# Designed miniproteins, single chains, continued (3): the designs that were tried, part 108

Each design is a single chain, and the fold is of that chain. pLDDT is the mean over its residues in the fold that is shown.

## One batch from the design tools (miniprotein)

Design m11754
Fold by ESMFold2-Fast:
Structure m11754 (fold): chain A 68 residues (1-68)
Amino acid sequence: MPIDEKEVKISLVRMGASSARTAMKKTGLSVDQLAEEWLKEGYSEKYVEAIKRVLTGEISYEEAAEEI
């Protein structure tokens, strides 16, 4: 049953981007360094790339949600 899949995915991207920005501020890591750490921790490459593109301003949360 479709349970507003688009809004769920947008929320997941928004949460990921927010967590990434907080981690970057606390650790001083760059976007690329944080992406590498997340990949080592077992996050999917597709998800990490979507969050990275949001953080660099290349795509919106809505566009990133379509990538995952």
Scores: mean pLDDT 79

Design m11755
Fold by ESMFold2-Fast:
Structure m11755 (fold): chain A 87 residues (1-87)
Amino acid sequence: VSEEELDREVKYALGLIYDYLGKQAYERGDFEGAKKSYEKAIELYREALGEKHPAVIEAYRNLAEVYRQLGEFEKADEIEKKAEELA
């Protein structure tokens, strides 16, 4: 395993953790916490898997739903459109 391969694996694992934390925050109504966790998961997934990976696309869709719960409908629509363009 190369340092680059290990770095990708670590980023993917951290992305999964933040994705899980985002889902847990959402379930308990902590939409601000869910937003921060999903944003971090997206960053890590993009670095580990690339922009067009299904995990990135799904995390964007989850983030859009969080923005809808926060009443930020314009931002939610922008993120949903980005997810559709990547799919």
Scores: mean pLDDT 85

Design m11756
Fold by ESMFold2-Fast:
Structure m11756 (fold): chain A 65 residues (1-65)
Amino acid sequence: MEAEREEKERRVAEFLLKNIGKPLTPEQLAKEVGLESVEEVQEALRRLFQSDSPLAKKLREALGL
């Protein structure tokens, strides 16, 4: 469901924004945001980069994108 994907995207973005510059393993990031795999984290990031939400824009700006 799109609503569930959007929630996963928000969790990934919020966690990354709080931990910018912090060395994290992909597995640790997945566990912290409640995703089962690194591939789900990558999918959430891909969706975020295609999103025009305020949170996605904030994340892209923080990453220099």
Scores: mean pLDDT 73

Design m11757
Fold by ESMFold2-Fast:
Structure m11757 (fold): chain A 61 residues (1-61)
Amino acid sequence: SLSDKLIQIANDNGKKTQADIEEARKKDPKNAKEESRKIGRKQQQEMIANIDKFKKELEEK
């Protein structure tokens, strides 16, 4: 159950990352690879923050 919630958070972040990367490629295909790396780093930070929020919710309940 808890593991499933963490997997869901990871999957949702993965889908968002792919969508953002695709949008970046459409806007600037010349810099798409570099922008994809920047997006990946930002999404990793966001995923960590989401996991931290989930942990706090479990502690508050």
Scores: mean pLDDT 78

Design m11758
Fold by ESMFold2-Fast:
Structure m11758 (fold): chain A 66 residues (1-66)
Amino acid sequence: EKEKRIKKFKEYLEKLAKLGENSTEEANKEAQELLKKFYKEYPGRVFSKEEAEELNKEFKKILEKL
């Protein structure tokens, strides 16, 4: 269960990275909205504290590049 959630999150990160490659204001706004939706839909009760921190770190890196 946790493994599947992490895999989906990594796929989500790949989509965000692809949007970031466009480097447009529209792509950056879409990436930020996708991040907000993901955080809202996956409240993290399925993840351990360590897993949640790892995933948040990866999200933050991608967001900072946008």
Scores: mean pLDDT 62

Design m11759
Fold by ESMFold2-Fast:
Structure m11759 (fold): chain A 80 residues (1-80)
Amino acid sequence: LLEEVRRLLDELRRLIEEAREYIKAKDYQKAKEVIQQASLLIDEIEHLLARLPEPPAELVDEFQALVRELARINKEVAEA
């Protein structure tokens, strides 16, 4: 479970960076598609973290930071 959560967090981070690159290129349609994929991944990570009896604070904090970052990016794209 821990290794799976770490892998999904790495994937989420990559999707967020990909979304930023599309926003930088003004490809808002591609950015929206990547944001949707990231949102589904957030749901999966949240579900897996809930299964851990004592989820490491480091992983929880990283997950929350990425969720907030995606929300910021999503707002930016929605306003474009």
Scores: mean pLDDT 83

Design m11760
Fold by ESMFold2-Fast:
Structure m11760 (fold): chain A 67 residues (1-67)
Amino acid sequence: GEAARRRRLFALRFLDVVKKVVSEETFKKVLEAIRKALAEGKSQEEILEEALKYLSPEQRKKVLSAL
C-alpha cells in the first residue's frame, strides 16, 4: 500500500543521512533496527525513535538537522 511505500522511502532517506554522520559499525546497527521496524509495520516516527537509540546526542542533532 501507499503507506508502506512512504515508510520505506523515508527509511532509505534517513539511512542515507545516517551513513554520512556515523561510523560503519554504528550504521550497521541503525540499518538492522530500521529493517526490524519496517518488518513490524512501525510508523515513520517509531522507525526514527528506534534508530536514534543507537546514536549519540551529537549524532542525533546532526541527523535531525539534515532531514
Scores: mean pLDDT 80

Design m11761
Fold by ESMFold2-Fast:
Structure m11761 (fold): chain A 62 residues (1-62)
Amino acid sequence: GGHHANLAGAGAAAYVGAGRYDAAGEAMQREGGLSKEEGTAIAKAHPDPAEAGRAAARAAGG
């Protein structure tokens, strides 16, 4: 659902902006239903917080 995607995106953007890639992966797991491996990989692939947030939201369900 969109609200889960929005929460995953917001968490990813905030943690990537702080340089906390593992925490970004954990946020994507808790909020977006991704694995921690998938979330952390998305965070590391997107060093720009806005890109990380969009990628996380898309992976969590658009």
Scores: mean pLDDT 79

Design m11762
Fold by ESMFold2-Fast:
Structure m11762 (fold): chain A 106 residues (1-106)
Amino acid sequence: MSTSLEGVGGAGVAAVIAQLQAQVDAAKAAGRRLFASVTVTTAEGVVHSWEAEMTPEANTLPALLASLYEALTSREELGRASVSVSEVEVDGEPALRIEVTLEGFS
Protein backbone atom coordinates (compact mmCIF):
# COMPACT_ATOMS: atom_id res chain seq x y z
CA MET A 1 0.00 0.00 0.00
CA SER A 2 1.28 3.47 -0.93
CA THR A 3 0.17 6.71 0.75
CA SER A 4 1.44 10.24 0.14
CA LEU A 5 0.86 13.44 2.09
CA GLU A 6 2.03 16.94 1.17
CA GLY A 7 2.23 20.06 3.33
CA VAL A 8 3.68 23.57 3.21
CA GLY A 9 5.29 25.77 5.86
CA GLY A 10 4.89 25.11 9.57
CA ALA A 11 1.66 23.17 9.06
CA GLY A 12 3.54 20.90 6.66
CA VAL A 13 6.24 20.22 9.26
CA ALA A 14 3.63 19.25 11.87
CA ALA A 15 1.84 16.99 9.35
CA VAL A 16 5.10 15.22 8.39
CA ILE A 17 5.99 14.60 12.05
CA ALA A 18 2.48 13.31 12.81
CA GLN A 19 2.53 11.02 9.76
CA LEU A 20 5.92 9.58 10.76
CA GLN A 21 4.72 8.86 14.30
CA ALA A 22 1.49 7.26 13.04
CA GLN A 23 3.39 4.97 10.64
CA VAL A 24 5.90 3.91 13.33
CA ASP A 25 3.02 3.10 15.70
CA ALA A 26 1.23 1.12 12.96
CA ALA A 27 4.41 -0.83 12.10
CA LYS A 28 5.02 -1.68 15.78
CA ALA A 29 1.42 -2.87 16.17
CA ALA A 30 1.75 -5.07 13.05
CA GLY A 31 5.20 -6.41 14.05
CA ARG A 32 6.71 -5.05 10.81
CA ARG A 33 10.16 -3.63 10.28
CA LEU A 34 10.18 0.08 9.42
CA PHE A 35 12.75 1.96 7.33
CA ALA A 36 12.83 5.74 7.09
CA SER A 37 14.73 8.02 4.75
CA VAL A 38 14.66 11.81 4.91
CA THR A 39 15.90 14.12 2.17
CA VAL A 40 16.09 17.89 2.66
CA THR A 41 16.83 20.12 -0.34
CA THR A 42 17.57 23.74 0.53
CA ALA A 43 16.59 26.69 -1.67
CA GLU A 44 20.26 26.76 -2.75
CA GLY A 45 20.13 23.13 -3.95
CA VAL A 46 22.11 21.67 -1.04
CA VAL A 47 20.93 18.14 -0.18
CA HIS A 48 21.00 16.65 3.31
CA SER A 49 19.87 13.06 3.87
CA TRP A 50 19.23 10.72 6.78
CA GLU A 51 18.34 7.01 6.67
CA ALA A 52 17.54 4.73 9.59
CA GLU A 53 15.73 1.51 10.45
CA MET A 54 13.17 2.11 13.18
CA THR A 55 12.51 -1.03 15.20
CA PRO A 56 10.25 -1.47 18.27
CA GLU A 57 13.43 -1.63 20.38
CA ALA A 58 15.38 1.17 18.67
CA ASN A 59 15.04 4.76 19.90
CA THR A 60 15.82 6.25 16.49
CA LEU A 61 12.43 7.93 15.94
CA PRO A 62 12.84 10.61 18.68
CA ALA A 63 16.27 11.54 17.26
CA LEU A 64 14.95 11.56 13.68
CA LEU A 65 11.92 13.71 14.61
CA ALA A 66 14.11 16.12 16.64
CA SER A 67 16.56 16.41 13.73
CA LEU A 68 13.72 17.06 11.26
CA TYR A 69 12.07 19.64 13.52
CA GLU A 70 15.35 21.47 14.24
CA ALA A 71 16.44 21.52 10.59
CA LEU A 72 13.07 22.84 9.38
CA THR A 73 12.26 25.34 12.15
CA SER A 74 15.80 26.77 12.51
CA ARG A 75 15.84 27.63 8.79
CA GLU A 76 12.24 28.98 8.57
CA GLU A 77 12.60 28.22 4.83
CA LEU A 78 10.42 25.14 4.45
CA GLY A 79 8.44 25.43 1.21
CA ARG A 80 7.22 21.88 0.74
CA ALA A 81 7.05 18.70 2.80
CA SER A 82 5.87 15.30 1.64
CA VAL A 83 5.67 11.81 3.12
CA SER A 84 5.49 8.63 1.05
CA VAL A 85 4.85 5.21 2.58
CA SER A 86 5.42 1.99 0.68
CA GLU A 87 5.32 -1.71 1.52
CA VAL A 88 8.61 -3.53 0.87
CA GLU A 89 9.99 -6.99 1.55
CA VAL A 90 13.27 -7.54 3.40
CA ASP A 91 14.62 -11.11 3.65
CA GLY A 92 11.12 -12.46 2.92
CA GLU A 93 9.56 -10.41 5.75
CA PRO A 94 6.99 -7.66 5.16
CA ALA A 95 8.33 -4.19 6.01
CA LEU A 96 7.32 -0.55 5.56
CA ARG A 97 9.45 2.19 4.05
CA ILE A 98 8.78 5.83 4.83
CA GLU A 99 10.35 8.46 2.56
CA VAL A 100 10.22 12.10 3.67
CA THR A 101 11.14 14.88 1.23
CA LEU A 102 11.49 18.45 2.44
CA GLU A 103 12.12 21.37 0.09
CA GLY A 104 13.19 24.85 1.20
CA PHE A 105 11.64 28.10 0.07
CA SER A 106 13.31 29.95 -2.78
Scores: mean pLDDT 61

Design m11763
Fold by ESMFold2-Fast:
Structure m11763 (fold): chain A 102 residues (1-102)
Amino acid sequence: SADEVARALALLEGVRAALEEVLASTDRERQLALLEAAIQVVEDFLAHATDPEIKARLEAILERLRRARALLEAGRLEEAREVARALLEEVDAEIARLRARL
């Protein structure tokens, strides 16, 4: 629905802002907190999502958020940063696709 598309857009804009903050930060604790918050918001949305395309795209984004968090927890900072940059591009592309549906 248009309502679900609009809510998914708001969610992704929030995830985008969190990823930009992660990439701008040198504080690992802050980066972990931002990724954890983004993961929780995406998981909560997915629990109530009905649009199969939105669900599939958000599941892919969730997997990459979890990977970035796991790499950061393991101290693999450059790899976590690479995943976060790639994910930011994926989120930007998804925002553009959802805007085209409105």
Scores: mean pLDDT 90

Design m11764
Fold by ESMFold2-Fast:
Parts: C-alpha cells; sequence; structure tokens
Structure m11764 (fold): chain A 65 residues (1-65)
C-alpha cells in the first residue's frame, strides 16, 4: 500500500549519500503517505539529513496508527 511504498522511499533516503537526493526521497515518501504540504515543508526545512529522516519517520508512524 501507500504506507509500504512510503517506508521503502524513506529507507532509500537513509542509504542516499547526497543530501538533495535524500530530501527528494523524503518528500516522495511523505507525499505517498498523504501528509499535508505544510508537514512536508516542515520536514524539508531541516538542514540535517538525520533530523529530517527522524521527523519523517515520526510522521509516518503517526499516520499508520
Amino acid sequence: GDLDEAEELLLKAVAEDDNNKAKNLIKKALEKAGLSQSQIDEVLTLDDKTNAILKAAELLLEKKL
């Protein structure tokens, strides 16, 4: 489902060495999970890849529950 695809995209972002490519993967993961543009923008304004991934994972978990 869309959440499974979002989780796969987020795992690809974790493995990505390029921060811009990682942020694009995070954006696609959050879009697949059906998050609002404001929530996506909040994650993507984080300058640290690890912080962006952790915030994205938190939002995906909340959407699944």
Scores: mean pLDDT 80

Design m11765
Fold by ESMFold2-Fast:
Structure m11765 (fold): chain A 99 residues (1-99)
Amino acid sequence: MESTKEYLKLILKAAEAVEKGDLESARKYLEEMVEKRAKISGSPEYVEEALKKIDEWLKQLKAAAKEIKKLTELALKGSDQSELDKLAELAEKKVKEAE
């Protein structure tokens, strides 16, 4: 799906920015993702709720940037769901270990 690819590209850019130590750019990419989704859904309320979660998403990217980046790249390439599930589990484990 084209809209899914747009979100995944923004997540990939955010992960790359975190790896470079550019947290301001990472935050901006996450905000752009929220804005694009709000335009598609027609729900301004989603933006307010999602913006409150950006700090949580940045924390997750800091804990598991490499895993999130790999998962996003595989999703963009249309990889097998079982590989995506395994990488998602690894990313979640690293986020929990970092808390």
Scores: mean pLDDT 71

Design m11766
Fold by ESMFold2-Fast:
Structure m11766 (fold): chain A 86 residues (1-86)
Amino acid sequence: TITVTVNVPPGWTVTVGQGTSTSPDGEETVVGITIRATSADGVTNRFRVLLKFNKNNELVGLTATSDGDATVTLSYDGGTLTVTIT
């Protein structure tokens, strides 16, 4: 399980979901994180973050997609994903 820390502007609310999928040969594990961030004005932005790990549990891919105008910055360290939304 990945620890997720989400930083949002004041007045925003956040919901986080997580799921994991491992390839049949064990060579790749993908952790999918879904973040729903609702602004103070009631506008919801949805972010999908995918973390890819190799068989040695090393991070080999980190991607994010978002809807809406909010910008997302990602960092990963030691099992913690930090997501900053601006």
Scores: mean pLDDT 78

Design m11767
Fold by ESMFold2-Fast:
Structure m11767 (fold): chain A 95 residues (1-95)
Amino acid sequence: TPKPVIRTTTEVYVTRDGEEVLVLTVELDADSVEEARAQSAAIIERLAKEMERLGRLDDAEKLREYAKKAAESPSIEEAMGYLIDAIRVYLEALE
């Protein structure tokens, strides 16, 4: 039986003044639930550090809560859900 694996690159674009701008690239290469959790949490933590660098401490704290939830997720699907929610928070914070 094949094990669940994720190998994906996601590019996130925002439209500004009618032009598509690449704002985030997310890469996952996970051979297990444990790897998917760890990679998702690490990506969210990187987004949190960027928010902290920008002085957006409340957004950084919110992202770290999503990182914790991703790391503690019982499934790949739940970990990915928290990653998607974290990306939304990050994009909203950049507006």
Scores: mean pLDDT 81

Design m11768
Fold by ESMFold2-Fast:
Structure m11768 (fold): chain A 98 residues (1-98)
Amino acid sequence: SDKVLQTIKQAMDLVDKAVDIASKKDPAFASKVAIDATGHAMRILASLVSGEDVGPDLLASAQDFLKWADQAEKELGSKEAAELLRQAAQILLDAVKS
């Protein structure tokens, strides 16, 4: 459980940085990412507390982070926010393999 908590913290720290950058270009997009990412973190924690496999929640979260990365790059023109979201997704994908 400590490893899952560390994984969530590392991924969310990167999402928070991406949200800060994105908020300067599109506050609505940034707010949506922040809210939805918090929802993903809560779902992973709920699975962890209930003794369920967190793998599906980590994978679903990573898929959304990659989608938001594409949107940040293509719609906001923010390569920096996109890269941070891709790094967050990779941390979650690596945890699924563990």
Scores: mean pLDDT 89

Design m11769
Fold by ESMFold2-Fast:
Formats: structure tokens, sequence, C-alpha cells
Structure m11769 (fold): chain A 97 residues (1-97)
């Protein structure tokens, strides 16, 4: 479970081929719902990017809205990776200024 989610995170972060990322998502979907995959992914982002509880909740609300709208899971994961990076950068800039 954690190993596949961590592999998914690393592949998305590195901009790996969509077909490879989709193959990992297909494996995760054998034992997890799309909502469970998103929750696990946000938990990894929270750990690796040192996100606050408020930032984690913001990402969860965003992901749930996109899942309800029928946005493909892969596109949601890319967006979550970008948004978590932007939040981490903002926090770093605020500490320097």
Amino acid sequence: EDTLLETLYELVRKGAARSLIEAIIAELRKTHTDQEIVEGYISLLSSKEQLSPEEVEQLRQYAQEKLNAGVPLLDILYDLNIESGVLALKSAVDKVT
C-alpha cells in the first residue's frame, strides 16, 4: 500500500510518462477507491512538504471537489503536487521576508 503510493508520488513529482503513472494507478485501484488513493497521496505530501493541518484540509477539499466533478485521478494528482509545492514555497518566502 504505502510502497505503491510512494512510487506514485515519486513518478508524478519527476514528471514520468503518463502511461507508467496510469499503470501504478491501475494497480492501486485493485485494492483502493480513487478517494482512498487521493487521501493516501495527500498524507504523503503532508509528510514530505511539511504542510500545516489547514493546508492539508485545503488540498482534501480541492481533491474531493475534482473527484465529484469527474476529473481524471491522474490530473488531480498532478494538480495536488503543484499546489503543495506552491504552498511550501509561500511558507518559505514568508519566513525570509
Scores: mean pLDDT 77

Design m11770
Fold by ESMFold2-Fast:
Formats: C-alpha cells, sequence, structure tokens
Structure m11770 (fold): chain A 72 residues (1-72)
C-alpha cells in the first residue's frame, strides 16, 4: 500500500541519517563521498514520493530498493 511504501522509505532515511551522523569525516575525499551518498538517497526519496503521487507503486517500490543500496 501507499502507506507501507512511505513507512519503509522513512525507516531507510532514518538509518541513512544515523550512518552519516556516526561517520567520522577526517578528509576532503570522505566528505565528498558522504555528500554524494546523501544526495543519492535524497534523489531516490523524491522519486518515491513522485511515483506515489502518480499512482505508480511498482516504480515507488523500486526507488525504495535503490535507497536501501545507499546504506551499503
Amino acid sequence: SEEEILKEAEEIVKRIEEQVKNEVVQTSQQAVEVTARALRAIGEYIQTELYIKKGDLESAKKAVERMKEVLE
């Protein structure tokens, strides 16, 4: 359902936030990598919301799966 997809996306965002918060950024390269990962997650979250608004729940689920890939 729409509610289940949004809830799963929110839980993934929370886990990404905790990973980013707990990372010690000691170099410019690490800062770039962390920023790139965060931007990718934001992009997939936006795509998830857009697909839900369009009623395309299959594409929304795929966007959530791509967000999970950002965690690792």
Scores: mean pLDDT 77

Design m11771
Fold by ESMFold2-Fast:
Structure m11771 (fold): chain A 71 residues (1-71)
Amino acid sequence: MSLEQAEQVLEQAERLIDQDPSRLQDIYQQVADAYREISRISGGGYLDTMEKARQVLQEVQQRLQQVQQQQ
């Protein structure tokens, strides 16, 4: 996938977490796959985009952990 597509996946995942918490596990895997793909492709060449994607991923992961801890 492209860097922009991965960022879109991360942003969509953040919204879906608020809208449909039952899919958190599925959403997490999509977000993790997107981030891993960016990391594998970029090789450090797209630091700005990578940093932005990491920040979005971190926010999604934080919300996921909060929900899981309450279970």
Scores: mean pLDDT 67

Design m11772
Fold by ESMFold2-Fast:
Structure m11772 (fold): chain A 105 residues (1-105)
Amino acid sequence: SEVLEKAEKIVELLGGDKKAIEELVNKYKDKGKDLDVDSLYELFAPSLSLEELIKKINEIIETGSVDDLSEEEKQSIASFIYGLAVFFPEQSKELIDELYEKLSK
């Protein structure tokens, strides 16, 4: 999937633990057919509120920078974006395309 390939690059650029994220995805892969987007925030970014997660993602899109993010925040965002690409590829395509463009410059 092109969306998943872009999400993998975003994870790398955020310094996310790809192995830990893939293990998390595999844990929920068989259960993910019943997941909604709201449940994904709780499972993949539990250290951030939904409001903070959205705010930080929008700041990355605006600035193209991750320098103001803590390592924990980078990991949470990386995990969330990867989860979106796996479970909701069509719904997340525009967000992932925009993040990929901004972070790859």
Scores: mean pLDDT 79

Design m11773
Fold by ESMFold2-Fast:
Structure m11773 (fold): chain A 62 residues (1-62)
Amino acid sequence: SKYKKLMKQYLKILEKYNPQMAKQVKEQIKRDGMTPKQAAEYVKQVLESRSDFDGVPVPKLK
């Protein structure tokens, strides 16, 4: 699905800039049983809300 692809893109960006945070986010997604849509939104919020990702290009759904 488009959300699963978007989730993987966001996680790849996280892993590139902060591999420890990417691991924690993956564990949270699994723990909460998130759908691909919920997981994509969650990873996007992590990327957008933290100053350590300021200026990092974040892919949009369209």
Scores: mean pLDDT 74

Design m11774
Fold by ESMFold2-Fast:
Structure m11774 (fold): chain A 68 residues (1-68)
Amino acid sequence: SPEQERLIEELKKEAIDEAKSQGLTPDAIALSLSRMAEELERAGIPPERRRAAVVDVANELLDEREKL
């Protein structure tokens, strides 16, 4: 639904911003992804959409970390 897609994008942004604020350490990335996955599950987002969102954010965070 449009509401689910908006929530996914908001949680993706929060996860990215949090990991960046903590210096993109492996622990910060892992914690950020874990929190996002938990919130998506609590919100009732289907497993396939949750997996896609987590993978997308993980790839973005790893790319940003490589630029450091």
Scores: mean pLDDT 86

Design m11775
Fold by ESMFold2-Fast:
Structure m11775 (fold): chain A 87 residues (1-87)
Amino acid sequence: SSSARRQQIEEEIEKEIDESLVYMLRSLAKLMVEKAKSYSDEEIEEIRKDFEELAEKLKEKFDEESQKKIEEIVKEFEKKLEEIKKK
């Protein structure tokens, strides 16, 4: 019973951490998109790759639901960067 309770608490903490990290990743994406408006196309490509690598690394530690949210964040980030490049 005490071990089962500890496992439940750990699972709840892990879920809160995952949700917080997804929120932070989304916030970082927004910040990077704003900065990208002042960047060259080469610099935009570099931050796109860096963000994709960060997101992929984070996905390895997350549940399936959080992984899907991260994938959506990456797709939206790439879309916004392409819109900036079309200026």
Scores: mean pLDDT 80

Design m11776
Fold by ESMFold2-Fast:
Structure m11776 (fold): chain A 66 residues (1-66)
Amino acid sequence: MIDNALQAAQQGQQLATQQVKNGQDPQQAGRQAEQLTSSAPGVSGAEVTVDPDDPSKNQVDATLEP
């Protein structure tokens, strides 16, 4: 459902932002956020865009299962 995908995307964005703030490499933080988001029920895939200059602008896109 869209609601579940939105929640998963928000959790992924929070994870990526938190990890970058804790000194994690932005690319690695993005990969971990993609894994978290794609593992959520109703999500078939995820793409994470990490802004290296401003972690608060990180974006997570979730693809819904058919």
Scores: mean pLDDT 71

Design m11777
Fold by ESMFold2-Fast:
Structure m11777 (fold): chain A 74 residues (1-74)
Amino acid sequence: ASEEEEKRALEEVRKQTEELGKEMEEDPEKLQQIEDEGKEWKKRSEVDGEVKKGELLLKYKMEEERKRKEEEAA
């Protein structure tokens, strides 16, 4: 059922969030910012909060990669 697929997707997001969180341990200020945003989304829905936190962590990683590319291009 689709609900089972959604459950597996959530587990994968949580796993990725944990991995990304470990990489970001060196930047506690950014982690706090992501935690705060996830907390705000959690007020709407606990599930949405966890998913949003994972998305924010992924976005941070993408932005860091983008900054690295821009620095390389400059």
Scores: mean pLDDT 67

Design m11778
Fold by ESMFold2-Fast:
Structure m11778 (fold): chain A 58 residues (1-58)
Amino acid sequence: KAELTAQMKALNDQGVALTRRNIAANQAGNADEARRYFAQLQALSAQIAALRAQLRAA
């Protein structure tokens, strides 16, 4: 359990950083960078969901 919660914290921290970068890119009008960060956020959301399901099943 401790390993899964640590992984979830790391992914959440990464998600916060990517969200800030996405917002900054959008405000700067950099659509390409915003799109890349958004795609990374979607991938992280899927990983967090998988870890939550694994933790719930444990």
Scores: mean pLDDT 80

Design m11779
Fold by ESMFold2-Fast:
Structure m11779 (fold): chain A 63 residues (1-63)
Amino acid sequence: AAEEAKARLEAALEFIRSLPPNTQVPQEVIDAIRQAVLDYLEANYDAMPAEDKALYDEALAQE
C-alpha cells in the first residue's frame, strides 16, 4: 500500500541521515529507496500529497 511504501521511504531516509559523515550510503539502501518510490508511485500517483512528493524528490536525489 502507499502508506507502507511511504513509511519504508521515510525509514530509509532517516537511516541515511543517521550514518556517520564519512559513510558511503549502502547500495542496498539506495535500491530499497528506489523500490519504495516505484511502489508508492504505482499505488497512489494521482492522490500523492505535496509532502509525499517531497519525499519522492528526496529519494530521487539519492540516485
Scores: mean pLDDT 68

Design m11780
Fold by ESMFold2-Fast:
Structure m11780 (fold): chain A 110 residues (1-110)
Amino acid sequence: APPPATVEIETPLSEEEIEEAAKKATPAVQEAARALAESLLEDVPPEERERAAKALLASVTVGKPVRITLTTPAGETRVLETVDKYTIRVAYEGPGVAGGEGVIDLSATE
């Protein structure tokens, strides 16, 4: 198999704060964050995808920013960035990929 993609997580939250905040998220928000991580971080090992999903959950739960940067072996970059408590901005670009940006409102899963 090719080497796995690399993930960088930038947040003022400690590992313990991430775990505690993620547990406080509603089941709908937890599922939305997991689905988002699975769809956008497909080339990342499951444990790293789970870590990214927890960071997103913690950020939207406590309202502190998080920025997740994924770099694939092919040189594609994907950035997941929280804008506010329930809004995640997604940006992507790379070789063979049309660059784009989107917004996901986790409160819309209600």
Scores: mean pLDDT 68

Design m11781
Fold by ESMFold2-Fast:
Structure m11781 (fold): chain A 63 residues (1-63)
Amino acid sequence: MERARELAKEINEALRKSPPTVDANAAVSQQFAGRYAELLAAAGVGAGQGLPGGNPLKPLPPP
C-alpha cells in the first residue's frame, strides 16, 4: 500500500515546515484525516459506504 506511505511522508514534510505548536499540528492532522480515511477504504480496510463528511470516530468541528 504505497499510497499510505506517501501520505505519511507528506504529513511529515508538512509538520517539518509548520511551527512546533499544537494548533499548527492539529490543522495539519485535520487536513490529512479525510484523505487518509479514503486511502484506507480503497485498501479494503473501511470498504463500504463512501459518504463525504462522515467521521465514524470523531466529528470534525467547523472553523
Scores: mean pLDDT 59

Design m11782
Fold by ESMFold2-Fast:
Structure m11782 (fold): chain A 93 residues (1-93)
Amino acid sequence: GPSAEEIADAIAEAKAAKDIEALEAALEAARAAGHLGIYGYALKLLAELKRELDPEFSEFEAEVLKGIGDIHIGVAKVVGQEEEIALAEAKLG
């Protein structure tokens, strides 16, 4: 499947393009590949992008998505995905 770097690049490109559908597709690729750190950072980016582009997407919904992202980043640290976290911080932070 796609590498952690390829998925992180796809997420960064989707965010730059403000393409929610592309960002959600890249998020699912990260989840399916088990890149929990990248998935967590991407959820936080999705929350920010949805707040920017969707006037009905509430601050509360954004905070919930960011919280889920933080939980996934925390799990990634526990399971030893430090390299994926560093990659996500470099490309998505």
Scores: mean pLDDT 87

Design m11783
Fold by ESMFold2-Fast:
Structure m11783 (fold): chain A 74 residues (1-74)
Amino acid sequence: MTDVTLTVPLPRRGPVAHVEVDIASDTSLTVTATLADDGSVERITVPLPAPASRTNIRDVRAEEGRVVVTLQVE
């Protein structure tokens, strides 16, 4: 198993109140972030580094202006 870190930039800078990460398809991951400043919701879809069948979400960290997702690849 190999750990892969994806850094997903958010269009707005600002503190993130809530983040959800979902495997949206065999080839893509969706990050949904709610900003603390105004409650606005940003949704970003990024390519997976490996097929969803071999990929597990291990950790999600919200940072200012970005979401850091750690994936475990089989």
Scores: mean pLDDT 79

Design m11784
Fold by ESMFold2-Fast:
Structure m11784 (fold): chain A 86 residues (1-86)
Amino acid sequence: EAEEKALEALEYAAENDSDELTSISNRALLEIIEMVREGRPEEEIERLIEEAAERVERIVGPEAAEIFREELRSLAESLRKLKAKE
């Protein structure tokens, strides 16, 4: 679900020939995964999401940035729930 939405966003970026957007998405995904596994504060993860979304907004506008932000937040939430069950 969250992973499928993130993949869909990456595919959308690739189809619209936006190498920078794909790079932003991939870096944000990797860093969120690492931060959650390391137990980094929620505020730090939110800052990363906001910074990535701001960059997305500059390329494709606020509507796409909002979808991107929601998908990353959903991913972070899912990862936190998985870690909490450990």
Scores: mean pLDDT 73

Design m11785
Fold by ESMFold2-Fast:
Structure m11785 (fold): chain A 59 residues (1-59)
Amino acid sequence: SKGEELYKKALEMAKAGADPEEVMKLAEEGFRAMVAEGVPLSEAVAKAQEVADVVKEAA
């Protein structure tokens, strides 16, 4: 799915130490796409938080 692909890309970029602003922008797009695709809000939030946590760990 588009949301899952965007989430995986954001997570990969975060782990690679990419620009936090670009990573978070992609993660937000992935979150919105997942919600639109019918993914439960709690699951979409958890995935977005995982990306945010990796970004914080790298900073």
Scores: mean pLDDT 80

Design m11786
Fold by ESMFold2-Fast:
Structure m11786 (fold): chain A 74 residues (1-74)
Amino acid sequence: SSELEEKTKLIEDFVRSSKASEERKKALYLALMEVKEKLSIEQLKKLIEELTPLLDKLSPAELRAKTFEIAKKL
């Protein structure tokens, strides 16, 4: 669907434009792709906004855990 395409593009654009390491990018991509089906486009945008300041502060495993934590609260 067009909505799934928009969600996928948002995730790909976010991960591609991030200044994070490749291991962090991979963890973010996989976690975001997993939660996208449970979130609206607006909730996904909020999740990305909350993750942005954490990209250089958290390990790949911590970024994955934080992605699921924030997604559950949306």
Scores: mean pLDDT 86

Design m11787
Fold by ESMFold2-Fast:
Structure m11787 (fold): chain A 100 residues (1-100)
Amino acid sequence: SAETKEIMKEIIKKLKELFPEFSNDLEEIAPDISKYVEDLISLKKIEEMIDSGKIKTLEEFKKEVEKMVDNVLKYFSRESDLYGKALHMLAVVNELVEQA
């Protein structure tokens, strides 16, 4: 629905503000990431999928954010700041989706 689309876009906006490192393509922070992940996705790509209607529900939206987090966790070490930020982003999206 139009209301669900608006909610998802507001969540993306908040995630980009809280996690600017993840606002663009992940290749900007990890140029060779495509060698380690098969389905490369970013907040930018998720927003494009919302705009095109490929993501229609909060559940589908959450699954794509989880996929993006998994991409980061596969590339970066557990001791890295970006690994910790990816886990924090997952916690934030879970909370915002539950409030929707």
Scores: mean pLDDT 85

Design m11788
Fold by ESMFold2-Fast:
Structure m11788 (fold): chain A 58 residues (1-58)
Amino acid sequence: MEEEGRKAYQELLKKESNVSDEDIKKAREEVKKRGASTPLFEESYLRSILKEINKKKK
């Protein structure tokens, strides 16, 4: 399973973007909803959503 890498990356994103696990979960759901993006698009889009969440939250 790729979950180990995903978990470590999620922890880094939490620290980097000052977001919660729930925020990352929502961002991942949005990426999935938009379609099976390539890993590079998934990461870029995920970060974009996290930036919006962080901006609204703080």
Scores: mean pLDDT 65

Design m11789
Fold by ESMFold2-Fast:
Parts: sequence; C-alpha cells; structure tokens
Structure m11789 (fold): chain A 65 residues (1-65)
Amino acid sequence: MREKVKKIIEEIKKYLEEKLKNTSDPALQKHIEQRLKRLEELSKADELPEDTIRMLEAIYENLKK
C-alpha cells in the first residue's frame, strides 16, 4: 500500500479517536468504534481497490475543511 494512503487512514483514525474521546453517548461511541475497526482492517491490506482509495481521499479532504 502506498505510504500516502497509509497516512490518510491514520489521519482519519486520529480524527475519529478524538471524537470518541469527546463523546459520552454509548450509541455514538459504538458507531465510532465500528468505523475505527473498519479503518484498521483497511490499513492491514497489501493493496486497496482504486475506488476505496478515492473514497478515503474524499473523506480526508472533507476533514481538512
């Protein structure tokens, strides 16, 4: 996997970890934890499909707003 894509996944994970830290609602915590688990599984892949990479890049750009 390209180093740039790995950095994007880690930045999204950090964002979600901060949201989890600031959330006291158990239902919201569960949803954030599920998203973090999904990102961790993606980070373990040797290669990601192009559409998945584009989706991650779009999410990352939205976080920069």
Scores: mean pLDDT 78

